# Designs tried in a protein design run: designed miniproteins, single chains, continued (5). Part 77

Each design is a single chain, and the fold is of that chain. pLDDT is the mean over its residues in the fold that is shown.

## One batch from the design tools (miniprotein)

Design m18822
Fold by ESMFold2-Fast:
Structure m18822 (fold): chain A 76 residues (1-76)
Amino acid sequence: FEKVGELNEELRRLVDEARRIMSKLPQDKADEFWKRLAELAENAQKAIGAHDVKKAQEELERIRELIEEMREAAEE
């Protein structure tokens, strides 16, 4: 279904955006954020694969929140 494809593309875009932000951070901070991002991305991917749209959306929202934390850290 088209919605599953949209969720998978959104996950890819969010991960790519997070990578760009982390490139501006010290390695220690980037490593911490990478571990958190990897866990959330795996959870989102599993939910997408299971066609659990609600859970996938919840995990993508958590990733967006994490990206905002990364942006704040990069501005310091």
Scores: mean pLDDT 82

Design m18823
Fold by ESMFold2-Fast:
Structure m18823 (fold): chain A 63 residues (1-63)
Amino acid sequence: EAERVTAEEVARLEALGAAATDPEVRELARGAAEAVRAYGAESAELARAAGRAAVEALEAQLA
């Protein structure tokens, strides 16, 4: 469960990074994906929460 949730959140963040033309946003997306992987090692709930927060923040930057 935790592994699957982590993979899904990471894939979403990587997709956002790939869509971003701003190098800073791409680096933030990469860092967020790494953080989600770290959280996912401990808790699916933390990975899910971190992924949601990162996606919202990055989507606001890309809007």
Scores: mean pLDDT 74

Design m18824
Fold by ESMFold2-Fast:
Structure m18824 (fold): chain A 103 residues (1-103)
Amino acid sequence: MKLAENAAAAVSTFVAPGSTVAVLSRDKALGEQIATALRAKGFNVVLVDSGEEAIKLLREGAAAAVVVDEPETNRRLAQEAGASALRVGREGELDAFLLLPRE
């Protein structure tokens, strides 16, 4: 619950309403919770099954941000995409990781 809310709040800080956000999660239920929280804030959401698809959407500008639920995956994708990796959440809570495009 807190993870999905924190992810949606972070995206709202960096991304305009009506923009597309991709969600990459190893846990389908968690991915759906994040997607629901993002849609409630007025974002279009695409659920992706692979890091390659997430990188493609960022590079093509089809997604303004990617939400990732795992720190190692987030760091790897940031390096591959030339994107900024942000952590959302506090130690001891469920963390979400946000991947933003760099200029």
Scores: mean pLDDT 69

Design m18825
Fold by ESMFold2-Fast:
Structure m18825 (fold): chain A 85 residues (1-85)
Amino acid sequence: AALEALRAAREAEIAAAVERIRALAPTEEEARRMIEVQTRVARAADALAGLTRLPREELEELLELLREDGAPEEVLERVERLLAE
């Protein structure tokens, strides 16, 4: 099924992003925080794709956390677009 294929592909993307974050993060604690952020970004991407819908409060918290952690501009833009709807 197409949905199962999309989920598997997204899981692989998340796993790759997690490993990238661990390689680049200066500390283990920062790596864990960035992994949480990346997981939330993936959920936001699912909402954008129409698979799930995150409430505005969660998206606002995610955006603030991403700004605190100095996330890449592309990631910030993705969450901001979801907030703008």
Scores: mean pLDDT 63

Design m18826
Fold by ESMFold2-Fast:
Structure m18826 (fold): chain A 50 residues (1-50)
Amino acid sequence: SLVGLLEEPLRRHPVRESDLRDALLRSGVSPEEAERIVEELRSRGLLLPD
C-alpha cells in the first residue's frame, strides 16, 4: 500500500501535511485518496502539523 511505502521515509524525513498532500496530487493521486492517505499517516503520528 502507498501508506506502507511512505512510513519509513517519513520517519527519516518528516514532512508537513500540506506538503505531502501537494506531492500526492502532483503524482496523480485523486483528492479523495490523497486526503485518506494524509489522514492515515496523521493518525500514526508520521506528519508534522501545518
Scores: mean pLDDT 83

Design m18827
Fold by ESMFold2-Fast:
Formats: sequence, structure tokens, C-alpha cells
Structure m18827 (fold): chain A 58 residues (1-58)
Amino acid sequence: SPMRERAREIALKTLKEMEEQGVPFRDAMVRAAQKLMEEGVPEDVIGGVLQELADEHA
């Protein structure tokens, strides 16, 4: 969906920026969640996107 795609893009950008700053993945994921909430993304979409990204990182 367009919303899920946008959420994934925002999360990936945030994770990339945090990684470049030396922030650990767990803390970067918290920051990504906060950013998605600030952007008005629904909690179910946030949870789904972050779970996908965590699975891809593992």
C-alpha cells in the first residue's frame, strides 16, 4: 500500500542515518518508530514495517 511503502522509506532512511552516526540497531529502531509516529503512521503499519526490517537485519 502507498502508506506502507512511505513508512518503509522513512524507516529505512532513519535507520541509514542512525547507522552512519554509529547508533546501535536497537536504538535506531526506536528512533525509526518515533519518526513514524511523528509522521502520523498508524501503529499497526509501524509494527509491520519495523518487524520486516528487523527480520531483514537478522
Scores: mean pLDDT 84

Design m18828
Fold by ESMFold2-Fast:
Structure m18828 (fold): chain A 86 residues (1-86)
Amino acid sequence: KTVTLVFRGLSPAEMTALVLRAIGYELEGYKVTIKIEGDTVTITIEGVTDEQVQEFLELAREYAAKGYKVTVEEVGDHLTITVERP
């Protein structure tokens, strides 16, 4: 399964933490693509397990609980989670 995470409106510190987390997945052997454009970070992770998908969904719920606008879309083997500061 492939997961794409899109984060918009994060602070530089939040973006750095997110990029370091993505690098962690790459070091674990996943195929990770990171794109940074201004205050937007897009992270694509390939070959994730269903258990890891639940971890990403939990992360999405945490951001929603903090007042972020969260959109979750699942099409076949691709899960896209978009998190945007209101």
Scores: mean pLDDT 80

Design m18829
Fold by ESMFold2-Fast:
Structure m18829 (fold): chain A 80 residues (1-80)
Amino acid sequence: DDYEKGLELFKQGKLKEAREYFEKAIEKDPNNAKAYYNLGQVLYMMGELEEAIKYYEKAIELDPNFKEAKENLEKVKAEM
């Protein structure tokens, strides 16, 4: 599954490839809050802070109780 492949690539530090698989997961399931969250994490690791914020916000929009997305959103905003 594209989402799980993205997770394995992210754990291996293969950020560009992880991004591609999370983008594919979102195309297949636009309501996958975890895919938006993990894409935000990949973008944060790549230094794309503004883009990471947008994807964390999308994850929270889809799942308002997504604690990890809320915590990481506030952390990234504090770095800007």
Scores: mean pLDDT 88

Design m18830
Fold by ESMFold2-Fast:
Structure m18830 (fold): chain A 75 residues (1-75)
Amino acid sequence: SMEEELLAKFRRAVEVEFPRALEEYPELADEILERMLGLADQLLSWLTDEALKAELEELRKEAVRIYEEYKRSLE
């Protein structure tokens, strides 16, 4: 479905593209996180499937975890 395709793209964004963006643009780390969370919130408002919503919420939490680990690694 289109919702499954959107979730798959968001998973790739969180797991692959987001960590790479944090390393490439450290000065924009906070802005990159804000945009990622904003995208998650938009997608969550569009999803109707409860399982896909739960999976998106876990990916949103994972983005925050990745950001926290990134910030910790700079100390």
Scores: mean pLDDT 87

Design m18831
Fold by ESMFold2-Fast:
Structure m18831 (fold): chain A 112 residues (1-112)
Amino acid sequence: STLADLPAGTELRFVVEAETEEAARAKAAAVTAELQARLTDPAEQRQVASAADVAVDLAVEAARRGIAGWEHESDGVRVAAYTTPEGWGVGVASFRLASGVTVVFEVRLPRE
């Protein structure tokens, strides 16, 4: 029941699609809680929560402003924000666990 049971090189992608920021935060929090229950390292549990929050914040910003494409990496966390031609604001945050499993949060919110 731990993520360490998965082989190194596994990518776990969690796509959160919501119509509102409130719904996206609620869905991201639920996914975060399920992932934290499958982790034993408190630092990785905090990293999951932080990555989920960043992905939501970036999706909100992309939905508000329209972003052609933006990427950054800091402290082992890769983030991206962009707006799709279909009118989605997208925020992505990804990081690698000590086990070699990569966790990706992708949050999608509609533009007005």
Scores: mean pLDDT 85

Design m18832
Fold by ESMFold2-Fast:
Structure m18832 (fold): chain A 60 residues (1-60)
Amino acid sequence: SRIERLEEELERLVERLAEIERKRRESGNSKEYLEEEMEVGVEILKLAVELVVERKLAEK
């Protein structure tokens, strides 16, 4: 279903964000990793909002 696909994509993005955050901390807050973290964070926010909306629309 659309909800299942959104959940799977969100999980992948959150795992990617965690990996970027680890690299950022290891690098002493390198600008490149900070920028990637912000970009992935925005994508997660968009997808999370879409998922919440889809779940609410699926409720009767």
Scores: mean pLDDT 82

Design m18833
Fold by ESMFold2-Fast:
Structure m18833 (fold): chain A 58 residues (1-58)
Amino acid sequence: MPLYRIVGDVSLSPGLKAAGFKKGDVVTAQQLAEALGWDDPELAAALLLKEGLIERLS
């Protein structure tokens, strides 16, 4: 299961902030999608990777 670390400013994402996530948190794509209210975890993770808010962990 791929894991992601939050590396950006969570205050710039109302969904992540409201869900209680913080910079440095390790999360799954499903947790990110749930925080954003999206049905597609892979799309949510891809968008946040593109925006520089998260990084993929090996």
Scores: mean pLDDT 79

Design m18834
Fold by ESMFold2-Fast:
Structure m18834 (fold): chain A 66 residues (1-66)
Amino acid sequence: SELEEAQERLRKDPNDAEALYRLGLIFAEHGDASLRAMAIRALEEALAIDPNNERARALLQELRAA
C-alpha cells in the first residue's frame, strides 16, 4: 500500500520529506477529522526536513483553513 511504502522509505531515510508529504496526502484524502490532524503533523515534519517543499506548504495551508 502507499502508506506502507511511505513508512518503509522513512525507516531507510528519516529525512525523506517526500515520504512524509505522501503520508500527509494519504491522510488528507482518506481521513476524517482525526486523520486530518495526522495529515497536518506529517506535513509539518516534511517541512521541518525540507523547508522548500512548496507542495507540502500549500497543502498544509489548505488543511489548516478547512
Scores: mean pLDDT 81

Design m18835
Fold by ESMFold2-Fast:
Structure m18835 (fold): chain A 108 residues (1-108)
Amino acid sequence: DAAIRAEAEAEFAALFPDAASLSPAARRAALIGLENLLRTRRGAVDEARAEADRARIMRDLGLELVKDEDGLPVYKLTAAPASAAEEEAIGIGLGGNVAALLKARGAR
């Protein structure tokens, strides 16, 4: 995990050179998402950990998980992102966990 964390931090710095413009919650979400993507690339996917990380991101960002008409999980924002960079960081955090869940379900 230390090596994955260091690689995720390096990738985060490349994607968000002005990390100070992001909220602490958005920054943490992006790092968690990048770590989960790196774990997936190494074949070290852990569905329970990905679900726990997703729940943490939802709490930190004030997101609500609701089901759509087809019973699929959809993320609902309780507050608008402060910037485009913050929205992108949130997307990386959620996308990483959602991508892992979709792969586990046999979807892309």
Scores: mean pLDDT 64

Design m18836
Fold by ESMFold2-Fast:
Structure m18836 (fold): chain A 55 residues (1-55)
Amino acid sequence: MEKEKLKEEADKLYEEAGRLVLEASRNTPEQQEVLANKADELRKKADELRKKAES
C-alpha cells in the first residue's frame, strides 16, 4: 500500500508539472522560465518517488 501511495504521488506531480508548462505558454518570458523551473523540480521529485516505490 505504501508503494502505491508513492506511485500516485509521483503521478500527481507529473500532472502538476504538465499544467505548469501549459501555464507558462500564457505568461511573460520571465514567468515562463520560473514556471518551467518549478515543473522541472516537480518532475525530479516525482522520479525519486517512483524510484522509491519500485525499491
Scores: mean pLDDT 79

Design m18837
Fold by ESMFold2-Fast:
Structure m18837 (fold): chain A 58 residues (1-58)
Amino acid sequence: KEKLKKELLKAIGEVLRKIGDILDLELNGGSQEEIKKAQEELEKAKKKLDEIDKQIDE
C-alpha cells in the first residue's frame, strides 16, 4: 500500500523529469537523435507509471 504510493510518486517524478529533458534539448538546440532518445525514455517511464497505477487500483 505505502510502497506502491512511493513508487507512484517516483514514477510521476521520472515522467516529469523526462519531459523537462526533452524541453531543454529543444530550447537549447539538442540533436534530433538526442531528442528521439529522450522521447523513447519518456515512453518507457510512462509505461512504468501505467503499470504501477493499475496495481494501485486493484
Scores: mean pLDDT 79

Design m18838
Fold by ESMFold2-Fast:
Structure m18838 (fold): chain A 89 residues (1-89)
Amino acid sequence: MTPLERVLEAARRAAEIANDPSVTKEQALEELKRILDELKAAGVISDETYQEALKRLEEISKLPDSEFRDAILQFVAELVRRVRAELAA
């Protein structure tokens, strides 16, 4: 699996989590952190990108439920954009 395929699969998983009404905020955050850990372990994202992503997830964890789902989707879109830009360079 290419780095781009890995981040796109991660984005798909995150979008499913964001759109699943049975998934709690705590469960969503745990799974997103797991996805980030997997991307870092596979060398898909840099230490800098990983640290920025973890900080952003901490910020998102403090948002009300009404903003939480949209914030996850925006976070995932930005992560994909950053990885795609790094791979295109």
Scores: mean pLDDT 80

Design m18839
Fold by ESMFold2-Fast:
Parts: C-alpha cells; sequence; structure tokens
Structure m18839 (fold): chain A 75 residues (1-75)
C-alpha cells in the first residue's frame, strides 16, 4: 500500500504544477500497484485518473488505453 499511496501523492503534486504527463505516470503506477494487491476498484480509479491526466497532456491514445484498463477492472 505504501508505494501506491506515495505515487498518488506525487501525482497530485505534479497535477497542481500543471505537469499532467508526469502526474499521469504516477497515477498509472499507483493503479498497477493496486492491481498487484488485488484491489481492482482502487486500481480502476487510478487508471481513470491517469487517463484524465494523459488527456489533459494531449496524449489521447495513451488516455484511451488507461480508460480501457479501468473498464476491464470494473467488469
Amino acid sequence: MEKAQENIKKGEEYEKKGDFETAARYYASAGIQYEKLGDREKAAEMFRKAAESYRKAGLTDVARFFEAQAERLRA
């Protein structure tokens, strides 16, 4: 849990700075950590945050990938 929570805090920091691409990477890392822990709900939430941040960064293809990951985890 510690690594996932650390990544969320970093994502929030970079989002506040307007560095959406870096924020998205941290949210994606948190999602991966929650998925490894079996927490599909939190993993989906983090992948949705990553997708939103990638979209704000103009990386639409990457954003769609993480949206699909979030949908898979909630199915």
Scores: mean pLDDT 85

Design m18840
Fold by ESMFold2-Fast:
Structure m18840 (fold): chain A 64 residues (1-64)
Amino acid sequence: SHMEKLRKEGEELEKEGEKYYEQGDYPKAAIKYFLAAKKYEESGDLEKAKELYEKGKEWARLGG
């Protein structure tokens, strides 16, 4: 379904964000998490979207 596609896209973006975080690229990690949060929001998973948005904001602050 359309919702399943959005969740899958969100999961892929979340994994990309985690990878950038592991590499110390906090700005890119934050961007990927914000994009993932948007996909989860569009899929109706508001709790997951909020979690990723909050983590992304924290990571963006680490990057300056």
Scores: mean pLDDT 87

Design m18841
Fold by ESMFold2-Fast:
Structure m18841 (fold): chain A 69 residues (1-69)
Amino acid sequence: MREELLARLREVASQQPLDQDAVLALVGELRAAGVSREEILQPLLKALGSLPEAERQAFAARLGAVLAR
């Protein structure tokens, strides 16, 4: 389960255009499964860098809110 969710997150994060809602849903599931914030952020760093500045800021704020739970 944990490894399957991480693999799905990496797959979704590598797709273009980035499905931000799918990423946030998977991050929420990974947090509920007890996966650390650091393990979740690693596959997302490249995807965050690919977004335009305004979209990146908005997505990072939403991501931070989900990770804080």
Scores: mean pLDDT 77

Design m18842
Fold by ESMFold2-Fast:
Structure m18842 (fold): chain A 87 residues (1-87)
Amino acid sequence: MEVLRKAAEAALNGDIDKARELLLEAGFSPEMAKGVAYAAVGQFEKGRELLLKAGASEEDVNAIIEAIKTKDLDLMVEALERAKEKQ
């Protein structure tokens, strides 16, 4: 719980190395963590491709990108929790 929130905060702050490390600690695949990292630095198309390839639904990918664009921590945590359930 706390690790996932910290991962979301790091991603929204653009701290991609910390976000990636915390997502791996939270049990996300390397591919999923990499997709979130690309989206977090504004590479939304590359991030979307990687997240979909890692098994995230299009709905969850859209929610992750929206959370990054709007800096919505609660939306980011919810989207990451759903994405993890699909692994």
Scores: mean pLDDT 82

Design m18843
Fold by ESMFold2-Fast:
Structure m18843 (fold): chain A 64 residues (1-64)
Amino acid sequence: DDLEREAQRLLEQSRQLRQQAADLYKKSHGASDDKRAELEKQGQELLQQADENEQRAEELRRRL
């Protein structure tokens, strides 16, 4: 079913986005104050996208 395939794709993307955010936070630990703030902001944006993808996947599964 196309809805289940799309939901699975969104969950996989969410997992990758969370891993990318974690990597950015690790890089921030050795950075200057300005660069740390920018990396943390990028990480936050990736986590927001992951949350949105998870919500969309749940909505698609509710329609099944």
Scores: mean pLDDT 84

Design m18844
Fold by ESMFold2-Fast:
Structure m18844 (fold): chain A 66 residues (1-66)
Amino acid sequence: SEIEELAEKLVKEYGLSREKAYKIAKGILEGKSLEEIAEEAFGVKDPVSLKVAIKELEKIKKELEE
């Protein structure tokens, strides 16, 4: 599965838990917004934590697209 392959890569390269990596991989492949992925994968709702999580997701997405 493309989701499982991407999730394993995220675990290996970023040290994410398998559960977080799977949620991020699924969100990216389904074309969800980074805000939605941050809320689902990291369980954050406050603006400060969302900004931090979104910035990390932007970095991950950019590295995966290059």
Scores: mean pLDDT 81

Design m18845
Fold by ESMFold2-Fast:
Structure m18845 (fold): chain A 99 residues (1-99)
Amino acid sequence: EIEKAIKHLEEARDHLVRAADLTDDPFLQAELTLLYIKVNMALEAAKNGDYETALKLARSVQKELERLLDKVSGPARDHLERALKHVKEAIEELEKALA
């Protein structure tokens, strides 16, 4: 349902912010900032009833998070894993909204 999708996107966004705060790597901080922007775009699309755009953006974020998890360790990794979990849950709820 859309309210659950929105909540999961908001939680994913919050975990991306925390991951950025926990890393001293400026390249990782830049990548996380771009993901934050993309999650916000998905969130606004979902709030505006554009579930197809929200789903496409959320799937793009999932792929980028999976790529980053191969390269990231420590406390930042834990928050990226939680962000990924919430993005996957948001995707499931968006797919239900489009069914």
Scores: mean pLDDT 88

Design m18846
Fold by ESMFold2-Fast:
Structure m18846 (fold): chain A 57 residues (1-57)
Amino acid sequence: SLREEAIEADIEAAFEYMKASIAKLMGDEKEAAEHRARAEELEARARALEAEAKAAA
């Protein structure tokens, strides 16, 4: 379902934020920024999927 896809995207976003935090601790600012960007894209996807699920209900 769209709600399940949104939850999956939120979980993936959380993993990307964790990777960004690890990269920052290691001093890799470029890698940290790339993981943050992926997390933000996944959060946007999750919000869009949740909105679509609500519209379909």
Scores: mean pLDDT 87

Design m18847
Fold by ESMFold2-Fast:
Structure m18847 (fold): chain A 55 residues (1-55)
Amino acid sequence: SMEEERRRIEEIKRELMKEARAVQEDPSLSEEEKDLEIQRLAEEARRRLEEVRRE
């Protein structure tokens, strides 16, 4: 249903924001490593969003 899709989309967005914040706040990562990790997280979130839309 559209309601289930919306809920999953919001969940994916919240997880992405939480994970990106953790990466930004990680003192063990360089600025370059943070950028790469955030790009990876965004790409994974994009793939998950596409999967939700295909259901």
Scores: mean pLDDT 82

Design m18848
Fold by ESMFold2-Fast:
Formats: C-alpha cells, sequence, structure tokens
Structure m18848 (fold): chain A 109 residues (1-109)
C-alpha cells in the first residue's frame, strides 16, 4: 500500500529526529514531520490524527525522560482506537502499532 509505505517513511524520520542531541531541535524536526504528514493526501484523517498523538507523546518524553511505559501504552491504545474508528483494517492497525512500539521502545531505551 502506498499509504503504508508513507507511514513507514514518516516513522523512520521520527526515529531519526529522536537521535538529534539537542532536544529543542529534535522537537522542531518532529513538528516539521507532523506538518508534512498532515499535508500528505495519501494519508487518511485517522492516520494523521494517530501520528499527531505519537509526535505529541515523543515530544513529551523528550522533556520527561522518566516517562513510564504505561504512558506510552495509553497513547498506543488511543491511536489504535482512532485508526479502528476511522475504518483502518486490522493489517493496517497491526502495522501502525509495530511502528509506534518501535518509537516508544527507542524513547524507553
Amino acid sequence: SESLERLEEYFRRILEALEIPDVEEAKKRLDEILAEANADPRLSLAQKEAIDHVVAAAKHALDHPDTPRASFEAVLRSAVDILREGGASEEEIEFFERLMREVFDHLLA
């Protein structure tokens, strides 16, 4: 799916942004990625909203490195609910969940 390939690319860029040593520069890069995703006509509204929740959680974790796994699990559940309500297939939800878990595991490392 072109949509799934675009999702993978945005999540790859989110992971790259999290490698930036300067927290404010990392947050700026995350905001730029989110703006591009929101402008991408290949993504559904539900996918855009789910990405917004992931970016917000990542930015919060950069300010609060002690953010517990339970907080990320709550964001993951919220994003999955958004995707399901938006009509995403179970395959799409599982793919998105895998990408979200990769981001959150990076933040918990």
Scores: mean pLDDT 87

Design m18849
Fold by ESMFold2-Fast:
Structure m18849 (fold): chain A 68 residues (1-68)
Amino acid sequence: STEELMEEIKKLLEEAKKSTDPDEVRRILGEMVRLYQQLVEQGASLADLREAGDYIHEVWQKLQALEA
């Protein structure tokens, strides 16, 4: 369900926030993007897609900082 996908994305966000390893953060980001694609395929609401997109952007920003 889209609710379960959102919960998994939020869990991955929390894991990414705690990590200082760029390889781990990159792996988590990849998992979040795959879950986002499943949200789109399942017809998730615009609100859910925006929220998930914001979380992915936050993790991407952290990865950029770690690789700088």
Scores: mean pLDDT 90

Design m18850
Fold by ESMFold2-Fast:
Structure m18850 (fold): chain A 88 residues (1-88)
Amino acid sequence: MEKYEEGLKKLKENLTEELKKEIEEFRKKQLDKLLEELKEKGVDERLLELVEKAKEGDKEAAAEALELVAELEGQTEAVELARRIGLL
């Protein structure tokens, strides 16, 4: 019983870390897809740079990217992007 209880505790800890990893990986995949879409559109290089910084966890760059998307594509597109990358 003792080894089983210890194993369950470690499994719960690993599950919490695995869930955090899955969420972070999902966010990075969404930003990667966005970068590819923006490259195909031939958008401003400044926006590409900001999205790359946002992918690495720069929250200020993420906010600036949303402002640029709102300016270039519209407010609806900026809100959709914020939902997609987990900022809203």
Scores: mean pLDDT 69

Design m18851
Fold by ESMFold2-Fast:
Structure m18851 (fold): chain A 82 residues (1-82)
Amino acid sequence: TQSEVQLEAGIALGVLEIHLTVLIRVLSKQDQEKAQQAQSFRDQVVEELEAVRNDPTASLQEVENKYEQLREKAKQLDQQLL
């Protein structure tokens, strides 16, 4: 249902937001350019998951696919910046 899509997209956003906020805070103490890269990716994550959350035609599978895609990119970013 649309309510389930909105809930799952919100949970996915929350999980990634917490992860990226911690990464940004760590990097801000060490390297401002790396912190800016993490902030730009956080902004992209918010935009993409909010787009899915606000799409009345979106399915739970689409939320899961978007979350896994962004989760993998976040993991790669950790490897590049830490």
Scores: mean pLDDT 85

Design m18852
Fold by ESMFold2-Fast:
Structure m18852 (fold): chain A 100 residues (1-100)
Amino acid sequence: SRAEELEKRIEELEKEVEELKKELKELLSSMDPSKATKEQVLLITTLSLLLAGAEFSLKIARRAIEEGNLELAEKFIRDAEELIKNAKEILEELKKQVEE
């Protein structure tokens, strides 16, 4: 049951990452590259790295469950949650700068 609870948590977080990636892609498609600031490029870069880190942490967590290491799985799920939280904050800041 604990493994099933962790698997459900991973599935929910994977969905959040895909939704954030979609929102970022839509935002980038609406931006005029000739008006992009250095700060906006840095926010885009940081957000992209946070999302990639979250995806990789969730892959490690899935592997840890398969190997019966539930403690390691929980650690990487928590790491992914923090990365996703930070990604959401950066995406909202980027939206404010682009959309005002």
Scores: mean pLDDT 89

Design m18853
Fold by ESMFold2-Fast:
Structure m18853 (fold): chain A 56 residues (1-56)
Amino acid sequence: INESTATEEEKVQYHIDIIKRLAEEGLIDEETAKKLIELIKNKEVTEDEVAEIIEK
C-alpha cells in the first residue's frame, strides 16, 4: 500500500469498529463503548481522545 486517502468519515467508522470489537472482547465496558460511539458520531471527541482510551 503506497498511500491511501481515507475520508474523515472512514476514520470515524474505523474507530467505531475498534471500540465495538473491544467491547465484544470485554476489554471495555459496553456502556463506555456506547458513549464513545455517540461522542464520535457527534464529533465531540477527537481521534486522539479515542486513541488514549483504546491504547491505554
Scores: mean pLDDT 68

Design m18854
Fold by ESMFold2-Fast:
Structure m18854 (fold): chain A 64 residues (1-64)
Amino acid sequence: KEEAKKYLEKAIEYAKNGDRDQAVYYMAQAAKLAGATPGEINRLAKAVMDGNLEEAKKIFEEIL
């Protein structure tokens, strides 16, 4: 799902800029487009808020 990947790229860009609110927003949108469950979306949001982008990527890849 190409749209989910584009939102993931935006989330990473915002996280690198220190904009946590935008990073969490775009990560949640990417997960939703990928068909994630509410629990998976919550786990991704926590990883992004903690600045653990490696963990967030692993969770996202499990959803795809």
Scores: mean pLDDT 76

Design m18855
Fold by ESMFold2-Fast:
Structure m18855 (fold): chain A 64 residues (1-64)
Amino acid sequence: KVQELLSKLSEETRRALKAFVVALLSGDEARAAAHRARFRELALAEGVSEQTVEDVLAALEAQA
C-alpha cells in the first residue's frame, strides 16, 4: 500500500517522506517532526486523505 501511494506522489512529497525516514533512523526527533509535518502538508495538498497519511506515518514509525 505504501509503495502504491508513493508511485502517485510528486517528487517533492516523496523527498519529504524519505527525509522523515532518514531522521527517524538517525534518532533526530526535531528533524523527524519537521519532515513528518512537511510530508503531511504536501500529501494532503495532492488529495491524499488524512487517514491514509496518518496510516503511512504510523506504519513507518512502528518500523523505526
Scores: mean pLDDT 78

Design m18856
Fold by ESMFold2-Fast:
Structure m18856 (fold): chain A 71 residues (1-71)
Amino acid sequence: SLYEKGKEALKNGDYESAIRYFEEAIKANPGTVTAAVAYAHLSEAYKKLGDYERAEEYRQKALEIVQQLQA
């Protein structure tokens, strides 16, 4: 799956590929638990790239989905 490819890329330090895979996974199933986890991984990837503003944006998006699913 796209999500599994994203995790493998992230593990291997291929942050640009990880970002592409997680973005595609989110587009396929927005608003799901999988999308929330993919947003959390996007936050980690951007943090590794030194883009702390993007990392925080994606962290907030992950939290928004979790809060909506718990409502």
Scores: mean pLDDT 84

Design m18857
Fold by ESMFold2-Fast:
Structure m18857 (fold): chain A 68 residues (1-68)
Amino acid sequence: LSRAEVAALLLAADRDGDGRVTRAELEAVARARGITDPATIEAVLAAVDRDGDGYVDWAEFAAWATAA
């Protein structure tokens, strides 16, 4: 998954525009998009949600996306 693909998944999972996405929402959207590999979903969560609390917000995503 690229940063653009992660952004697309987060946008699709955050349907209400709250800026927060749970692990379950991300998994559901990823599966709907044909991403059924759990290792890919875990890698995305590990990269974005460093605290491992199962919540990803736009600030965490922005920090990850600019980490280069």
Scores: mean pLDDT 66

Design m18858
Fold by ESMFold2-Fast:
Structure m18858 (fold): chain A 66 residues (1-66)
Amino acid sequence: RAEELRRRAEELLRKAEEHRELAKKYFEKAETLEGEEKRKAIITGIGHLLRAIGLEFEAELLLKQA
């Protein structure tokens, strides 16, 4: 069980890293944009960042149970 929880947490952390990378790309894109398009890119980046944080939190809970 503990090993299964750790493997599950590792998978969630990989998904979180993917979302953090997407957030980074959107924030970098936003730096090249202005006005409404910049705001849209920032909002999309924030969305990916929040999802990454949620996945990281879930992984942390699994690791504490292992």
Scores: mean pLDDT 84

Design m18859
Fold by ESMFold2-Fast:
Structure m18859 (fold): chain A 59 residues (1-59)
Amino acid sequence: ARGAVAAAQAAGAAAGAAAVWDLDRAGESTPENVRRALDRLVAQGAITEAQAEAVLAGL
């Protein structure tokens, strides 16, 4: 359903945005550090690989 896909995308985007924001605060907001942080969130089960790719594409 479109609503379920949109909710999953929003949840992934929120988690990814938070990670990026933390890196930006630390002065480490490089594309490599952003990808590494998103990869860690995927490994922890917080977001899916598709959600991580969507966040990176939206940056």
Scores: mean pLDDT 64

